Designed miniproteins, single chains, continued (5). Designs and how they scored, part 50

Each design is a single chain, and the fold is of that chain. pLDDT is the mean over its residues in the fold that is shown.

## One batch from the design tools (miniprotein)

Design m17724
Fold by ESMFold2-Fast:
Structure m17724 (fold): chain A 61 residues (1-61)
Amino acid sequence: VLDAKLDEAGRLYQLAVNSGNEEALKVAQEFIRQILASDTVEEAKKIAEEGEKKIRELVKS
């Protein structure tokens, strides 16, 4: 479970860094905290997908 959570967290972090957007980094930090606090891989994946959507919305604006 830990490895899967770290994989999802790393993916969000990379998206935020690649965007160069400071707000995206803050969003990534918040969702990463939620991913690491999750009890299951399924929950972590769902949180990561929501975070990715928010980051994508920010970088398109």
Scores: mean pLDDT 79

Design m17725
Fold by ESMFold2-Fast:
Structure m17725 (fold): chain A 57 residues (1-57)
Amino acid sequence: MTLGEEVLAAVDARRASFSPEAQAELDRIKARYKAGELTDEEFVEEVQRILEREQAA
């Protein structure tokens, strides 16, 4: 499993714990990653940014 695939699985498992805004943003980023618009590294960075905002709220 790639790093991006591992992060995707972890995000899906924890999706219900996120705010509706974070869930919507994660869904958009997941769609871009699956479409090949984001590299594994870019996808991980975007997910980390969302998680940091959720932890700060």
Scores: mean pLDDT 77

Design m17726
Fold by ESMFold2-Fast:
Structure m17726 (fold): chain A 81 residues (1-81)
Amino acid sequence: SMEGQIRRLQEELKQGVEERVSDPEVKEKIIELLDKLAEAILNRDEKEVEKILEELSKYLSPEDFENVKTAVEIWKSMVES
């Protein structure tokens, strides 16, 4: 299901954060933002998705942020189908 696929994205991103981010406070913030991102995508709230992505960009490397943006575009496309 679409919800299951979005939850899969959330888990993959969380796993990457746990492996790459050593600061536990930063990890918690990113994980919280990823949870909010998944909810915003499921609710089709484009404005909230944009705000969360902007906040995530402060904590993620450019490479990881690019991966998140690509995943979001894919999920948005699936919601439209």
Scores: mean pLDDT 77

Design m17727
Fold by ESMFold2-Fast:
Structure m17727 (fold): chain A 109 residues (1-109)
Amino acid sequence: NALERIMEDYKEAFRKEAERLGLPDEVIELILEIMEKHGPLYAHNVLLAVSILKEFGIPDEEIVRFLKDVLEGKKSFPVKIAGKTINVDVSSILGIREDKEKIEKVLKE
């Protein structure tokens, strides 16, 4: 079946990219579950959001919690940055690289 083949190709692509980013197996498996439940486009955006959170030093345990909340269909997620809890969504995380000054301002407070 062509759809099953496409899904397996997406799973392999996501696994390879997540491994390249040095993500732990639990994070990789959660992203694959998000792909199966919410579709490959949303899972790709979540993978990009996770890469951004890793660049900002968010620990793997907080990333796992974020991914579990995404899998359950939550739209807003508490993330602990520089000792403060900030509520974020996937779109706001994706905007972070373009809004570097806004994040530096949040981290200084």
Scores: mean pLDDT 73

Design m17728
Fold by ESMFold2-Fast:
Structure m17728 (fold): chain A 74 residues (1-74)
Amino acid sequence: MMSVEEFLESIGITEPEYLEALKAAGINTVEDIALTPLKKLEELLGEENGKKVHEAALDYLIDEGVKLIVEGVG
């Protein structure tokens, strides 16, 4: 599972304050981000970063789900 730190770095969010805010809220993985309401992410990270993080997390999980299905067919 991708950690929140690795995920944030992958989407260009390198400011330690955002990582600290997410970890303080109990968000430690990309899956935790996807399970967190968009409004809460916007509250923690700001509207722009909250949307970016939420959309990227959902896209990542969708891609991983598709990959898992493809790898499971064989």
Scores: mean pLDDT 75

Design m17729
Fold by ESMFold2-Fast:
Structure m17729 (fold): chain A 60 residues (1-60)
Amino acid sequence: SKMEENKKKALKELEAKLKEYYPEDQEIRDFFLTLHKMTLEGKKPSEVMAFIEEFNKKRG
């Protein structure tokens, strides 16, 4: 579908941008890509916050 193609394009553009800003940091790139996917899947704010807290705990 056109929505699927638009999602795929947005994901690739985000991936390219993240590689430009964080070329040596695969963990932070994967984090932002996962956040983007969670928002597209309609995950609850509580689930998104739990994921952010887990990432901060792992990285802090």
Scores: mean pLDDT 81

Design m17730
Fold by ESMFold2-Fast:
Structure m17730 (fold): chain A 103 residues (1-103)
Amino acid sequence: SAADEKLAFLEGLLADFVGTVVDHLDAPLEEQRAALDAKVAEIKARIAAHLSPELAAKVNEVLERLKERVLAVLEDESLSRLEKINRIFELEAEALEEIRRIV
């Protein structure tokens, strides 16, 4: 269905975002923030090309919350590298569930 195609597209964008997070996991926090800001901007542009403005706005809110939650995990010095990775994948799954309810 059209909804299934949109969901698959958005799932791919979330995977791309998480891939960028993992690729920058060992970088300085300032570099991590810059990379995530750039990737979210790229993803928002792709969403704007494929979704209605109303749907794009809702999905963009989920992406901004995901970015902020991921940055909080990356900044948490009490978490091991493995714990950060596990928490990031958990946050991706939560964001995907939010998107599934919107689409």
Scores: mean pLDDT 89

Design m17731
Fold by ESMFold2-Fast:
Structure m17731 (fold): chain A 98 residues (1-98)
Amino acid sequence: SLKEKAIELLKEAIELAQQAYDDAVSRGDVEAARVFSEAIMALNAAINAVKQGDLDLAKEALREVIRHAERLKELGYTEYGDRLIQLAEEALKVLDEI
């Protein structure tokens, strides 16, 4: 289903963000670690919203993920930021089909 596809994309984004969080922590990058943590919280909020059928809330949470990912690119995490944006944008497209 489209909801299951959206949830799988969001789970992939969480796994990526968790790996990136661990990398930031290992570098002592406290600011980036905080932003990755906020992105993970927003991704979990998006999953919960999709499960509840609140697509507007899910899309709002995904816009928060994109804002955090743009900040991560400014902090030098360009590859992680770009991939998080790509996954969030793909999830938004899937949710627009529901």
Scores: mean pLDDT 91

Design m17732
Fold by ESMFold2-Fast:
Parts: sequence; C-alpha cells; structure tokens
Structure m17732 (fold): chain A 63 residues (1-63)
Amino acid sequence: MKAIESVEKEAVRQILAGADPATVEKAARDAINLAEELIKQGYSDEEAAETAVKHLRERLAAA
C-alpha cells in the first residue's frame, strides 16, 4: 500500500531530523490506520497516502 510506504519514509525522515522515535512511531501507526479506513471508504491509495502523511506531520508539529 502506497500510504504505508509514504508514512514510513516520512517517519524515518522525522527521526533522522531529531524527532522522538516513540512519538513518531505512535503518530505513524495512527496515520496508517487512517489511510486504511479511507481506502475502505472508497478513497484512492494516492489520496489516502497524502492524507496520512499530512496527519503524521500535523501530529508531530503538535507534539
């Protein structure tokens, strides 16, 4: 699933940039769960991936 790959790439980038790994892993899991639900609702893999990455970034910005 493209959403999983996109979220994992962003998560690794955030950790390498100095973000707390535990916080990033939790946010990434939540983002992947969101993407899976969007796909079940009929959204494309691309739309789910973009939404999941945005959710991950917003969650980390709030932490």
Scores: mean pLDDT 81

Design m17733
Fold by ESMFold2-Fast:
Structure m17733 (fold): chain A 57 residues (1-57)
Amino acid sequence: SEEFERTRFLLKLMEEYENGADRDEILAKLEKEVGPKTAEQFKITYDSIEKLKKEKE
């Protein structure tokens, strides 16, 4: 399904980010592949994860 392929794509990008890719580079890849609406949703998710990591420890 498209959702499955999108999820795998997002997981791959998250791995790249954790390996040193810049957030802006990740967003650029997202906008190119899935469009700005989906990239915007991913941005919100990333911001939330980063905030949770900071609050958690």
Scores: mean pLDDT 70

Design m17734
Fold by ESMFold2-Fast:
Structure m17734 (fold): chain A 88 residues (1-88)
Amino acid sequence: MKEAEEKRREIAELLRQAATALEQGNVDEALELLRKAREIAASNPALRVLIPFLDTLIAEVEANRDDAGKLAQVAARLRATADSLLKN
C-alpha cells in the first residue's frame, strides 16, 4: 500500500545517508541513521523483514568502528539495499 511504499523510500534514503557517513568516517552519525531506519521498519508489518538485516549491519558497524575497509564494505551493502528498495 502507499504507506509501505513511502516508508520503504524513507528507509532507502536513510541507508544512503548512513553509507555516506561511513565513507566520511562518521560512525556515530551512521549508527543514528541506521537506528532511525530500524524504527521505520518496525512501524510497518510489511517492512519487519528488514529488522534482522539492519540489526546485523548495526552490530557490524559497532564491532568494526576502527576498520575503514570493513566500514566501506558495509557502506556498499547499504547502497545496494537502498537501490533495491527504491526500484519497488
Scores: mean pLDDT 84

Design m17735
Fold by ESMFold2-Fast:
Structure m17735 (fold): chain A 66 residues (1-66)
Amino acid sequence: AADEAFIDELVAEATAFLKANGFSESQVEALAAQIRDTARRLLAEGKSRAYVRAQAGVMVADALLA
């Protein structure tokens, strides 16, 4: 469905950014899974795509600061 396409694109963008910043394949896979699960949950709860995108950005920023 349209939401799965949005989630796939969001995860692809996050994955490309994390790989470019030196994250290992296993770290990227773990973070991608977390972003995907969080995005699905938030969309199911009625959150906007803009809100979901912002939350993915926070998750990526938190990973970079660790």
Scores: mean pLDDT 84

Design m17736
Fold by ESMFold2-Fast:
Structure m17736 (fold): chain A 76 residues (1-76)
Amino acid sequence: AREAVLRGMADVARLAADYLESQGRDASEFRELAERLAAGDAAAIPELLALLAREGLLSEEEAEATLAEARRLIAA
Protein backbone atom coordinates (compact mmCIF):
# COMPACT_ATOMS: atom_id res chain seq x y z
CA ALA A 1 0.00 0.00 0.00
CA ARG A 2 2.70 2.54 0.99
CA GLU A 3 4.72 2.03 -2.23
CA ALA A 4 1.58 2.31 -4.41
CA VAL A 5 0.43 5.50 -2.61
CA LEU A 6 3.87 7.12 -2.95
CA ARG A 7 4.05 6.16 -6.65
CA GLY A 8 0.53 7.56 -7.21
CA MET A 9 1.40 10.83 -5.46
CA ALA A 10 4.61 11.10 -7.50
CA ASP A 11 2.52 10.65 -10.68
CA VAL A 12 0.15 13.43 -9.51
CA ALA A 13 3.15 15.73 -8.88
CA ARG A 14 4.54 15.00 -12.36
CA LEU A 15 1.14 15.65 -14.01
CA ALA A 16 0.83 18.96 -12.13
CA ALA A 17 4.38 19.91 -13.21
CA ASP A 18 3.63 19.04 -16.87
CA TYR A 19 0.43 21.12 -16.74
CA LEU A 20 2.19 24.15 -15.20
CA GLU A 21 5.05 23.92 -17.74
CA SER A 22 2.47 23.76 -20.59
CA GLN A 23 1.11 27.10 -19.22
CA GLY A 24 4.61 28.65 -19.06
CA ARG A 25 4.66 28.44 -15.25
CA ASP A 26 7.47 27.32 -12.92
CA ALA A 27 7.02 23.65 -11.97
CA SER A 28 10.28 23.21 -9.99
CA GLU A 29 8.55 22.62 -6.60
CA PHE A 30 6.32 19.89 -8.13
CA ARG A 31 9.37 18.25 -9.79
CA GLU A 32 11.21 18.25 -6.44
CA LEU A 33 8.17 16.74 -4.65
CA ALA A 34 7.84 14.04 -7.36
CA GLU A 35 11.49 13.00 -6.81
CA ARG A 36 11.05 12.93 -3.01
CA LEU A 37 7.87 10.81 -3.32
CA ALA A 38 9.56 8.43 -5.79
CA ALA A 39 12.40 8.05 -3.23
CA GLY A 40 9.87 7.00 -0.53
CA ASP A 41 9.52 10.29 1.39
CA ALA A 42 5.92 10.14 2.68
CA ALA A 43 6.41 13.57 4.35
CA ALA A 44 6.16 15.01 0.81
CA ILE A 45 2.46 13.91 0.59
CA PRO A 46 1.01 16.75 2.75
CA GLU A 47 3.44 19.21 1.09
CA LEU A 48 2.25 18.15 -2.39
CA LEU A 49 -1.44 18.46 -1.42
CA ALA A 50 -0.86 21.91 0.13
CA LEU A 51 0.98 23.04 -3.04
CA LEU A 52 -1.81 21.70 -5.30
CA ALA A 53 -4.35 23.71 -3.25
CA ARG A 54 -2.13 26.84 -3.27
CA GLU A 55 -1.77 26.66 -7.10
CA GLY A 56 -5.56 26.21 -7.51
CA LEU A 57 -5.27 22.69 -8.94
CA LEU A 58 -7.21 21.17 -6.01
CA SER A 59 -9.64 22.60 -3.43
CA GLU A 60 -8.70 22.64 0.27
CA GLU A 61 -11.52 20.11 0.90
CA GLU A 62 -10.18 17.82 -1.86
CA ALA A 63 -6.64 18.13 -0.44
CA GLU A 64 -7.83 17.19 3.08
CA ALA A 65 -9.87 14.21 1.78
CA THR A 66 -6.93 12.98 -0.34
CA LEU A 67 -4.53 13.25 2.63
CA ALA A 68 -6.93 11.26 4.86
CA GLU A 69 -7.28 8.54 2.18
CA ALA A 70 -3.49 8.38 1.60
CA ARG A 71 -2.92 7.98 5.37
CA ARG A 72 -5.57 5.22 5.52
CA LEU A 73 -3.99 3.31 2.59
CA ILE A 74 -0.45 3.59 4.05
CA ALA A 75 -1.71 2.30 7.45
CA ALA A 76 -3.35 -0.76 5.81
Scores: mean pLDDT 84

Design m17737
Fold by ESMFold2-Fast:
Structure m17737 (fold): chain A 80 residues (1-80)
Amino acid sequence: SEDERVQAEIELAKLFIKSAELAIKNNVDDEQLKEMLKDLEKRKERLKELKKKNPQFKEEIDKVIEEIDKVIEKIKEKLK
C-alpha cells in the first residue's frame, strides 16, 4: 500500500541517519562522510516528494527531515 511505502521510506531514512551517526563516532575518512552527505540529501528529497503526495504523513516526515538536517550539520562541522 501507499502507507506501507511511505513508512518503508521513513524507516530507510532512519537507517541512513543511524549509519551516519556511527560513521561520525568512528571518525571515518572525509570521502566516506561526503558520500553519507549525498545519501542523506537524496533521502531528504525523496521524503519531501512523499510529503507532497501524502500530506497525512507531513508531521512524521517533517520530524525525520529535522533529524536528517541535524546529522548533515554534524557531518559538515566534521569536514571543516
Scores: mean pLDDT 88

Design m17738
Fold by ESMFold2-Fast:
Structure m17738 (fold): chain A 60 residues (1-60)
Amino acid sequence: DLNMSPEQQQRILQQALDTERKRGAPQSTIDRLEKLLQTGPTPDELEKIIAYLNAVRAAE
């Protein structure tokens, strides 16, 4: 949903970054998330990140 504030988007990206770092993701994945945090994600990118975080929570 496109009703998220920029601050909420940044929090989700930060959570994704922290999750990927904790899981030992490749540096390329971390770099992509850092770039999105700096430039802002598209709605499609944001939805994919939210889906990923939900999948990680379900797997724990």
Scores: mean pLDDT 76

Design m17739
Fold by ESMFold2-Fast:
Structure m17739 (fold): chain A 69 residues (1-69)
Amino acid sequence: MSASAEQLRAAAEAAASLLPADAAREVIGRVTRLLDQGDLEGAERVLLEEATARVPLSDVVAAIRAAVE
């Protein structure tokens, strides 16, 4: 999937809004670092793994869809 860095950043912000503040900072920081390195695949993987470990997949998907519509 060829998600843009901007789309992945928006998705990370949306998913982070469902997390406690400390977890949100950690997820955003890791995703941003990978995007800065040009690792779009790694950024997407970290976002999905970290968000779904803390929030039900259905809630993560709903937040991402709302952010990227």
Scores: mean pLDDT 74

Design m17740
Fold by ESMFold2-Fast:
Structure m17740 (fold): chain A 75 residues (1-75)
Amino acid sequence: MKYLVTAKTDESIQPLKDVIEKNGGKILSYSKGRAGPDYILSMVVELPDDTDLEKLREELKKALGVDDVSIRQLD
């Protein structure tokens, strides 16, 4: 199933990629835009249908050192 993952952070895409791949996912596309001292990172990912999205969100928050990560289903 496809999801849009979005986070505002000063980290690179690599910590997001590592967490997605660890959870059996694939990155289909990504972009980053400058937002002051931070970046808005946006990733379209394909995840297994049985993925625990709350656990994934907490792992992404921890990897990026941020308070919020948005995960939105696309299909």
Scores: mean pLDDT 77

Design m17741
Fold by ESMFold2-Fast:
Structure m17741 (fold): chain A 73 residues (1-73)
Amino acid sequence: SAPAAPAPEELQRLIDRFRQLVQEAQAQGLPLESAAGLAADQLIAEGVPGETVSRVVKEVLDAPGATFTAPEP
């Protein structure tokens, strides 16, 4: 019915992989912005479509527990 989208399980695996890549990059001292960019680039290099990568990034960064700590004012 809905427009084509990755299967929920496939999307979840991509989200998990993206989180791992971000955490590894942050462990190297990169800020979240750079870590997320590097992780997204790795997914693209692995053949994941850019639109799917964008969705994965939004799912991870928009999630309450995964959103980088943005201090109030």
Scores: mean pLDDT 72

Design m17742
Fold by ESMFold2-Fast:
Structure m17742 (fold): chain A 100 residues (1-100)
Amino acid sequence: REEVLREFAEKHGVSVEAVRAADAGQRRLTPAEFDALVDVGIYDIQLGVIKAVIDNLKERLGDEEFAEELLKKATEMLRQGWSMKEIDEFIKEELERREK
């Protein structure tokens, strides 16, 4: 989460310390800081969805190593700014490749 706070602070041109203080409820947000925290909140929700999907796949397939690698790749894609639609497509393509 610390790296995510840093990346979104940089993306919105605000200090990481400002985003951390605001996230901890220590002060009022500027518009740019608010946008950075919204991105963090959206990231947390999206990451939670990805984790739930991958955990379900792990249970269904019984392949923990494959599920771990999918989670690592999907999480990295999310951090790089790939859309949830693109991440979903990637997961589906990797599942199809595994079944060959």
Scores: mean pLDDT 72

Design m17743
Fold by ESMFold2-Fast:
Structure m17743 (fold): chain A 89 residues (1-89)
Amino acid sequence: MEPEVVKEAEELLKTTELKEPTVPATAVSKSLSDEELEQLKQWALLEIKEALEELEKAKKENNVTLEVASLLRIIGSLEDIRLYEELLK
């Protein structure tokens, strides 16, 4: 059975439009405008996408360490997106 966090991440990628970030993530550390929060959200969505691909590879290779690392990346990025969405309200 896939962890609920993986299903949540997959559903988020289906329902949220993934846009190319136009501002480097490091630049947003100086100011938290709505535009910078949206860029941070896009970076977190890219991280989820990459982590889901890494998780699938880990499962195929039976690499428990990589599987756990990928799950933690997905969890952290989902928490970041929730924080950015709360701040964008």
Scores: mean pLDDT 73

Design m17744
Fold by ESMFold2-Fast:
Order: structure tokens, then C-alpha cells, then sequence
Structure m17744 (fold): chain A 91 residues (1-91)
């Protein structure tokens, strides 16, 4: 997989999670406010990393710098996935 394909995959994964969070926020009134706030903060961080990643790609930055930014975004994605799973398990 090319570095650009890895970047697009990470951006797409974040997009799916943003939709899942929006659905949970709209249709689950029992979602704890603290969890909702944490998810919102992580989604915002992810969006900022996508912007930074796109700037690196547009500027033809070295693959090593792009890969580092992809890994930072992937860490945020995994944290969002964990919190969404926890949200679904809350009674």
C-alpha cells in the first residue's frame, strides 16, 4: 500500500467513527456527558491531524514524516474506537 493510500485509509476510518459518534450522540440520550465530551475532543483532535496530514502530502514532505503523522492519527482512531465500545456497553 502506498503512503497516500495509508493516509486515505486512516482518514476514511476517522470519517466512519465521526458518523458513529454523531449517531450515538443523537439517538442515545443515556450517553454520559463526560464520555460524550471525551469523544468530541478526540474527534476534534483527529480532524486536526487529518488537516496536518493533508498539508504534509500537499507539500511533498518525506514519507517518514507522513508515516509519523499517520501513526499519530491511528492512535487517536484506536482511542475513539475504545470509547465508542465503552459507550455501547453503558446501561
Amino acid sequence: MSIKEKALKAEMELGVLEVQYAVLKKFDPSLPEELKKKLGELVDKGQKKVTELQKLIDNNSPDSEIEKKIKELEKIIEEIKKLIKEAKEVV
Scores: mean pLDDT 82

Design m17745
Fold by ESMFold2-Fast:
Structure m17745 (fold): chain A 61 residues (1-61)
Amino acid sequence: SALSELEEELRKIARLYEEGTPYGDIVNRIRALREKYRDHFSDAQIRAMVTRALIEASERR
């Protein structure tokens, strides 16, 4: 499903964040993710999921 694919992409972004990837690169990946899933989710929904994933990743650092 689109949700499962989005969650997998978010896990990849969370891993990059945990590995110390520059924030600008993370932001660009999030922008690409919003464009890819725009027909399935609103910008607000994607932002909420991204924020949750990054907070969870931050707790593991």
Scores: mean pLDDT 82

Design m17746
Fold by ESMFold2-Fast:
Structure m17746 (fold): chain A 100 residues (1-100)
Amino acid sequence: MESLRTVRLSPVLRELLESEGIEGDLHSAGEVLSALVRWLHKHGLRDPENPDIVDLSSTPLGKLLELDSINLHELGELFEKLVEKGLLEVVPEEELPKPP
């Protein structure tokens, strides 16, 4: 279940997303992506010609990812970049407490 995969947030990413209701370091990938979309809507500069393009060049997230912009239709690429930069760690299902 890739869309329900559990991830561990770096302290820097957790602090960035705290305003979007992210508390603690373990979340579902979908929850983190939802929080990132809310954060980008508030802090990213939308391209006036294409509102799906968000300018990150002046944001802390853009500096952490070394990205100037992101396409909101390409959230999978954003997720992969977060893992590549060490901002997210994918947690194997066997390392999580099993539901009762």
Scores: mean pLDDT 73

Design m17747
Fold by ESMFold2-Fast:
Structure m17747 (fold): chain A 94 residues (1-94)
Amino acid sequence: SLEALVEEVAELARERGLSLEEAERLLAERDAVAGEMLRARREIEALKAAGRTAEAEALEAAAQAGYEAALAEGLSDREILQRALDAIRAERAR
């Protein structure tokens, strides 16, 4: 889950004495899909912080729709994350 990825980044940062950004980069080197999903989450949170809530909500809705469709297809966890990422990228391109 995305929450598990966020917790993994926080744990890695604590254990290695890294910033959250440095821990995300290290995780991305090991798992590019997980790294890109964490980056997409940060971009959505930045939009919310900037008051661009409608754009953030559209990206979150796209990610959720992609996730649910992939889950219904019985895809692997990695493929589910990739479909959610693809949905975010497609919505951002509108």
Scores: mean pLDDT 80

Design m17748
Fold by ESMFold2-Fast:
Structure m17748 (fold): chain A 84 residues (1-84)
Amino acid sequence: GYRTRLRMDVYVDGELVVRVESSRLNARTVDQILEAVLARRRATIKSDEGSTPEEVRAAWVRMQERLREAGIDYEVVDDSETVE
């Protein structure tokens, strides 16, 4: 099988504020993450399990667009791997 693991590290003023795992990202957590970043809270945010791959993809794209619009620095790490 294939396991998709995308991680996003979000920085405010050079400080790591939020770390997000895309495998558990959905529309609800995007707003929560943006609120934490805007409030400059240092937190690890995880969503509930059970999001479909399509929902995860849509939320991931939306989050990147929102962060770019707000001028917030972030780094994407792709830890995806094939599981035999």
Scores: mean pLDDT 62

Design m17749
Fold by ESMFold2-Fast:
Structure m17749 (fold): chain A 85 residues (1-85)
Amino acid sequence: MVEEVRKKLEEWVRRLLPPMRQVYELLQRGEPLPPELQKALAEALRTLKLFQQLANTTDEEEKKKLYEELGLDFEAMKKLEEEVR
C-alpha cells in the first residue's frame, strides 16, 4: 500500500512537471497558453490546492476527504508519513 502511494506520487510529479515547464516557458515569453495547457494547469493547481489543504489540516476526517479526492489511501499515507517522520 505505501509503495503504491509512492508510485502514484512519483507518477503525478512526472505527469505534471512537463506541462508546468511548458506553461512557465510560455509565460516567460509572454505567449498565450493553448487550451490543453490551460486544462493541465487547472488540474495541477487543483491538485496543489488539495496538498496545501492536507498540509494545513489537523482534522483527521478532513484529511480522509482530501486523500480520497487525490485518490490516495489514508492509511497508506499515514504509514508513508511515519517512514519519513
Scores: mean pLDDT 69

Design m17750
Fold by ESMFold2-Fast:
Structure m17750 (fold): chain A 57 residues (1-57)
Amino acid sequence: SAQEEMGRRVGAMIAAGASGAEIAEWLRREYGVDLEPQPDAAAAERAAVRAVARGEV
């Protein structure tokens, strides 16, 4: 599903050392999820998990 693919990609980006800002911009670009600027990758992951839980992707 799109939710599974998004989660997998976010996890891969975190493992690759992507910043929270990079993850948030990627989510906005690919899935149209408008996240507030995130201070780090962990905060971006939490925001992405919330978006998935709401069924927004």
Scores: mean pLDDT 68

Design m17751
Fold by ESMFold2-Fast:
Structure m17751 (fold): chain A 77 residues (1-77)
Amino acid sequence: APREEAARLLREAAEKVKTADKKTAQIIGISLAVSLVGLGLPEEARRVMEEVFPLIDQGKLDEAAQKLRELADELEA
């Protein structure tokens, strides 16, 4: 199911972002947003771009990872 796959991708991205450098985290974020659009979830992709990308750009990688986990939890609710 698209929502289940999206939640999995968001959780995987959260783990990767937490241990990445800033540039790698930016690439992970872009790849995640593209994957979410491909799953037919443009609203979730927009939320990643609006809520997670600014945190990555600020070097707040732990906060970015937490936000990705929160978005995954919302999809599973």
Scores: mean pLDDT 87

Design m17752
Fold by ESMFold2-Fast:
Structure m17752 (fold): chain A 82 residues (1-82)
Amino acid sequence: SAARQAILDAALAAVRAATADQTPAQQAGLEEAVRAGVAGEDAGDLVQRLITDEGMTPEQVLAVTGAALAAARAAVAALAAA
């Protein structure tokens, strides 16, 4: 739906803004984890791979996913206000 796409686009825009200085593999992995989260799917294995294989800290992953969640919530609120 258009609403689901708007929420996903907002979350991914936040990931891209927060990860401009990260490697392409880290950016792609974080986008995949956020896509799973927005879809209501478990992202645990994706997050673990970012930490173990891509060298990110749990705090770095939490900061990026937190920004994506805030953007998704703002998009939901904007849709509810329309």
Scores: mean pLDDT 83

Design m17753
Fold by ESMFold2-Fast:
Structure m17753 (fold): chain A 100 residues (1-100)
Amino acid sequence: SKEELIKQLETMLALARRGAASEDPRELASLARLIKHSLEELIEENPDLPEEIKKKLRESVRILDDGLARFLETGDPAVLREAMRRVAELLEEAIEMLKE
């Protein structure tokens, strides 16, 4: 349902906000992988999502994928915090678009 979809996105938004505030590299990497996987599954399971919303969710996946790759290269948790901050913004926008 639309309500269940919003609830799932709100859960991922809360996790992204937690990641944006975290200085723990292990927590950041774990949250980034969890949110990325959850968003990929959500996109696959909801083919009828409006294209504008799908674009925001796909962009979120790309940001997390890029952030994880940059973190692996640099070891800098700030790159994952920034990725989480950007993803939180995109998820907030997607949630607002889904609400009536």
Scores: mean pLDDT 89

Design m17754
Fold by ESMFold2-Fast:
Structure m17754 (fold): chain A 87 residues (1-87)
Amino acid sequence: SAEDEARLRASLRALLADLPPEHQALLLALWEASSLTLDQVLELAETMRGSADPLAALRALIARMVAEGRITQEQADAALAVLDARE
């Protein structure tokens, strides 16, 4: 439901509060566009926190998730389109 989606979005925003607002917005957009699980979005967030180049690190992790069969190529293509459109 829309209320459940809003609840999950609020929870993600709270968990991502240490990141810059633009990175929070990016991760939420990736979650919405790519049908990623919350655990996968949190893994992307952790990768951003640990990287001197957060966007390059996100691209590398998305490629790794496809290689490991954890997401589909369609999900990866959607995620990469979000990354390309925002910067």
Scores: mean pLDDT 82

Design m17755
Fold by ESMFold2-Fast:
Parts: sequence; structure tokens; C-alpha cells
Structure m17755 (fold): chain A 73 residues (1-73)
Amino acid sequence: STQESTAVVDSSGKVTVSVDFPPGTRVLVTVYDSNGNLLHQEVATVDSDGKVTVSVPNVAPGTTVKVVVTALP
């Protein structure tokens, strides 16, 4: 299962998205710019609030990005 969201890079260089996966689910997080260029990809775990937070290196705060979250087996 895959979910897509848009997010704005915060002042700490992070993006946070809400997902409809159970807390503790391992997910692949892929971040793209507005032109579809790959910015970052990592494995993360859904937190107790149903959110995933990842750092996006070398992207200016205030940038809008597309975040694709895919549940892992």
C-alpha cells in the first residue's frame, strides 16, 4: 500500500506527513521536488501519532515537496 502527500520542509530541514498505517509499521519514504526529481529516500517507522518524519538534506526550508510513503512487509 502506498500513500502520497505534499509537505513543506520546516526550519530544521524536516518534513512530517500523516499516514493511515498502524504505529510501528516500517515504511519506505520517498521525497520528490515539484518537477519529480528524487530528493531523498529512507526507511522509517510510523510513530504513535500516525506520523512519519524524515530529514531532507540540501533542501531549503519552505520548499514544498511530494512525499510517497510505501508500507514494507
Scores: mean pLDDT 84

Design m17756
Fold by ESMFold2-Fast:
Structure m17756 (fold): chain A 79 residues (1-79)
Amino acid sequence: SPEELAERARQLAEEAGKEAFKEYPDDVDKIRELAVKRASEAVGPLAREAKTPEEGQAISQAALDAVNEVVKKAIEKNK
């Protein structure tokens, strides 16, 4: 379902973001760069499994939201 694919995409993107945060805890720009790159690579194959535009959008949005949440936490920590 779109919800199941979105949840899987969220988990993959969150893991990518957390790893980037762990590697560069004080460098928000580097966290963002690596989180986006690694999340895109991890979620790309899943996006190709989308059978409808709605599924593809749900996957992409879930991944983007997960990366943004990690970046937001990194910004808050580096205030």
Scores: mean pLDDT 81

Design m17757
Fold by ESMFold2-Fast:
Structure m17757 (fold): chain A 98 residues (1-98)
Amino acid sequence: AKVKIRLLRTDSGGVVAEGEAEIKGKTIRVAAIGAAAEDLPLLEAHFAERADRVTAVENASAEEVIAIVAGQIREAVHELGEEELEATLERGELRVER
């Protein structure tokens, strides 16, 4: 299954980063992020560094896997010194906002 990931600014609703996560069994791959150039490399680096954490998930549903991805995005944003964000799942899209 594929899910869209978006990072939004709460004040404007503007897209900061957008990506597509492909779920194959127990593996998440983030690909084709077509958003703000400044945020893209940091988000990709964070997922690359933490790929093993996702791969270790056993018997997870698609919804549980999406929740883990939301957690990883929140960790990445927090680690970068950004304001605290919340992740929501809406219409098969994962949205992260403050």
Scores: mean pLDDT 46

Design m17758
Fold by ESMFold2-Fast:
Structure m17758 (fold): chain A 68 residues (1-68)
Amino acid sequence: SAEIEELFNFLDKDGDGYISEEELQEGLKEMGLPVTRDNIRMLFTMVGVDDGKLNFKHFKLLVELFSA
């Protein structure tokens, strides 16, 4: 959706089409949702990311898993 795409682009500070673990942690902190690096690594693993690079497809899956 447009909202998920806007959030992805906001978190993708480098504009490289991937969200790093650090970018996701920093973005969540900016939104008032501070999380540990261990939580971020677990979230990446849950959507099948093992290289620390979360693309839009993986990000959408992550958002859908927690949009309940």
Scores: mean pLDDT 77

Design m17759
Fold by ESMFold2-Fast:
Structure m17759 (fold): chain A 75 residues (1-75)
Amino acid sequence: SPIERIESLDVPEEVKKYLIERLKKIKTKELQEMFADAVIPLLEAGAVETALALADAFMATPEEKQKEFLEKFVP
């Protein structure tokens, strides 16, 4: 699951909690997987601040544009 993918990362617990709380607010599993796919590579690269900024920008994006937003960051 996307939650388990984030929980398995070697990053501070507060960062995991922050991202998981946002992830749980995403209504579709497809968007949850895309969110994880966008933030996990940044966290693995040590770009924690960038990952958190991306998460905040995503949550501020209107629901109709959230998928298009994430498509810019999914490999």
Scores: mean pLDDT 82

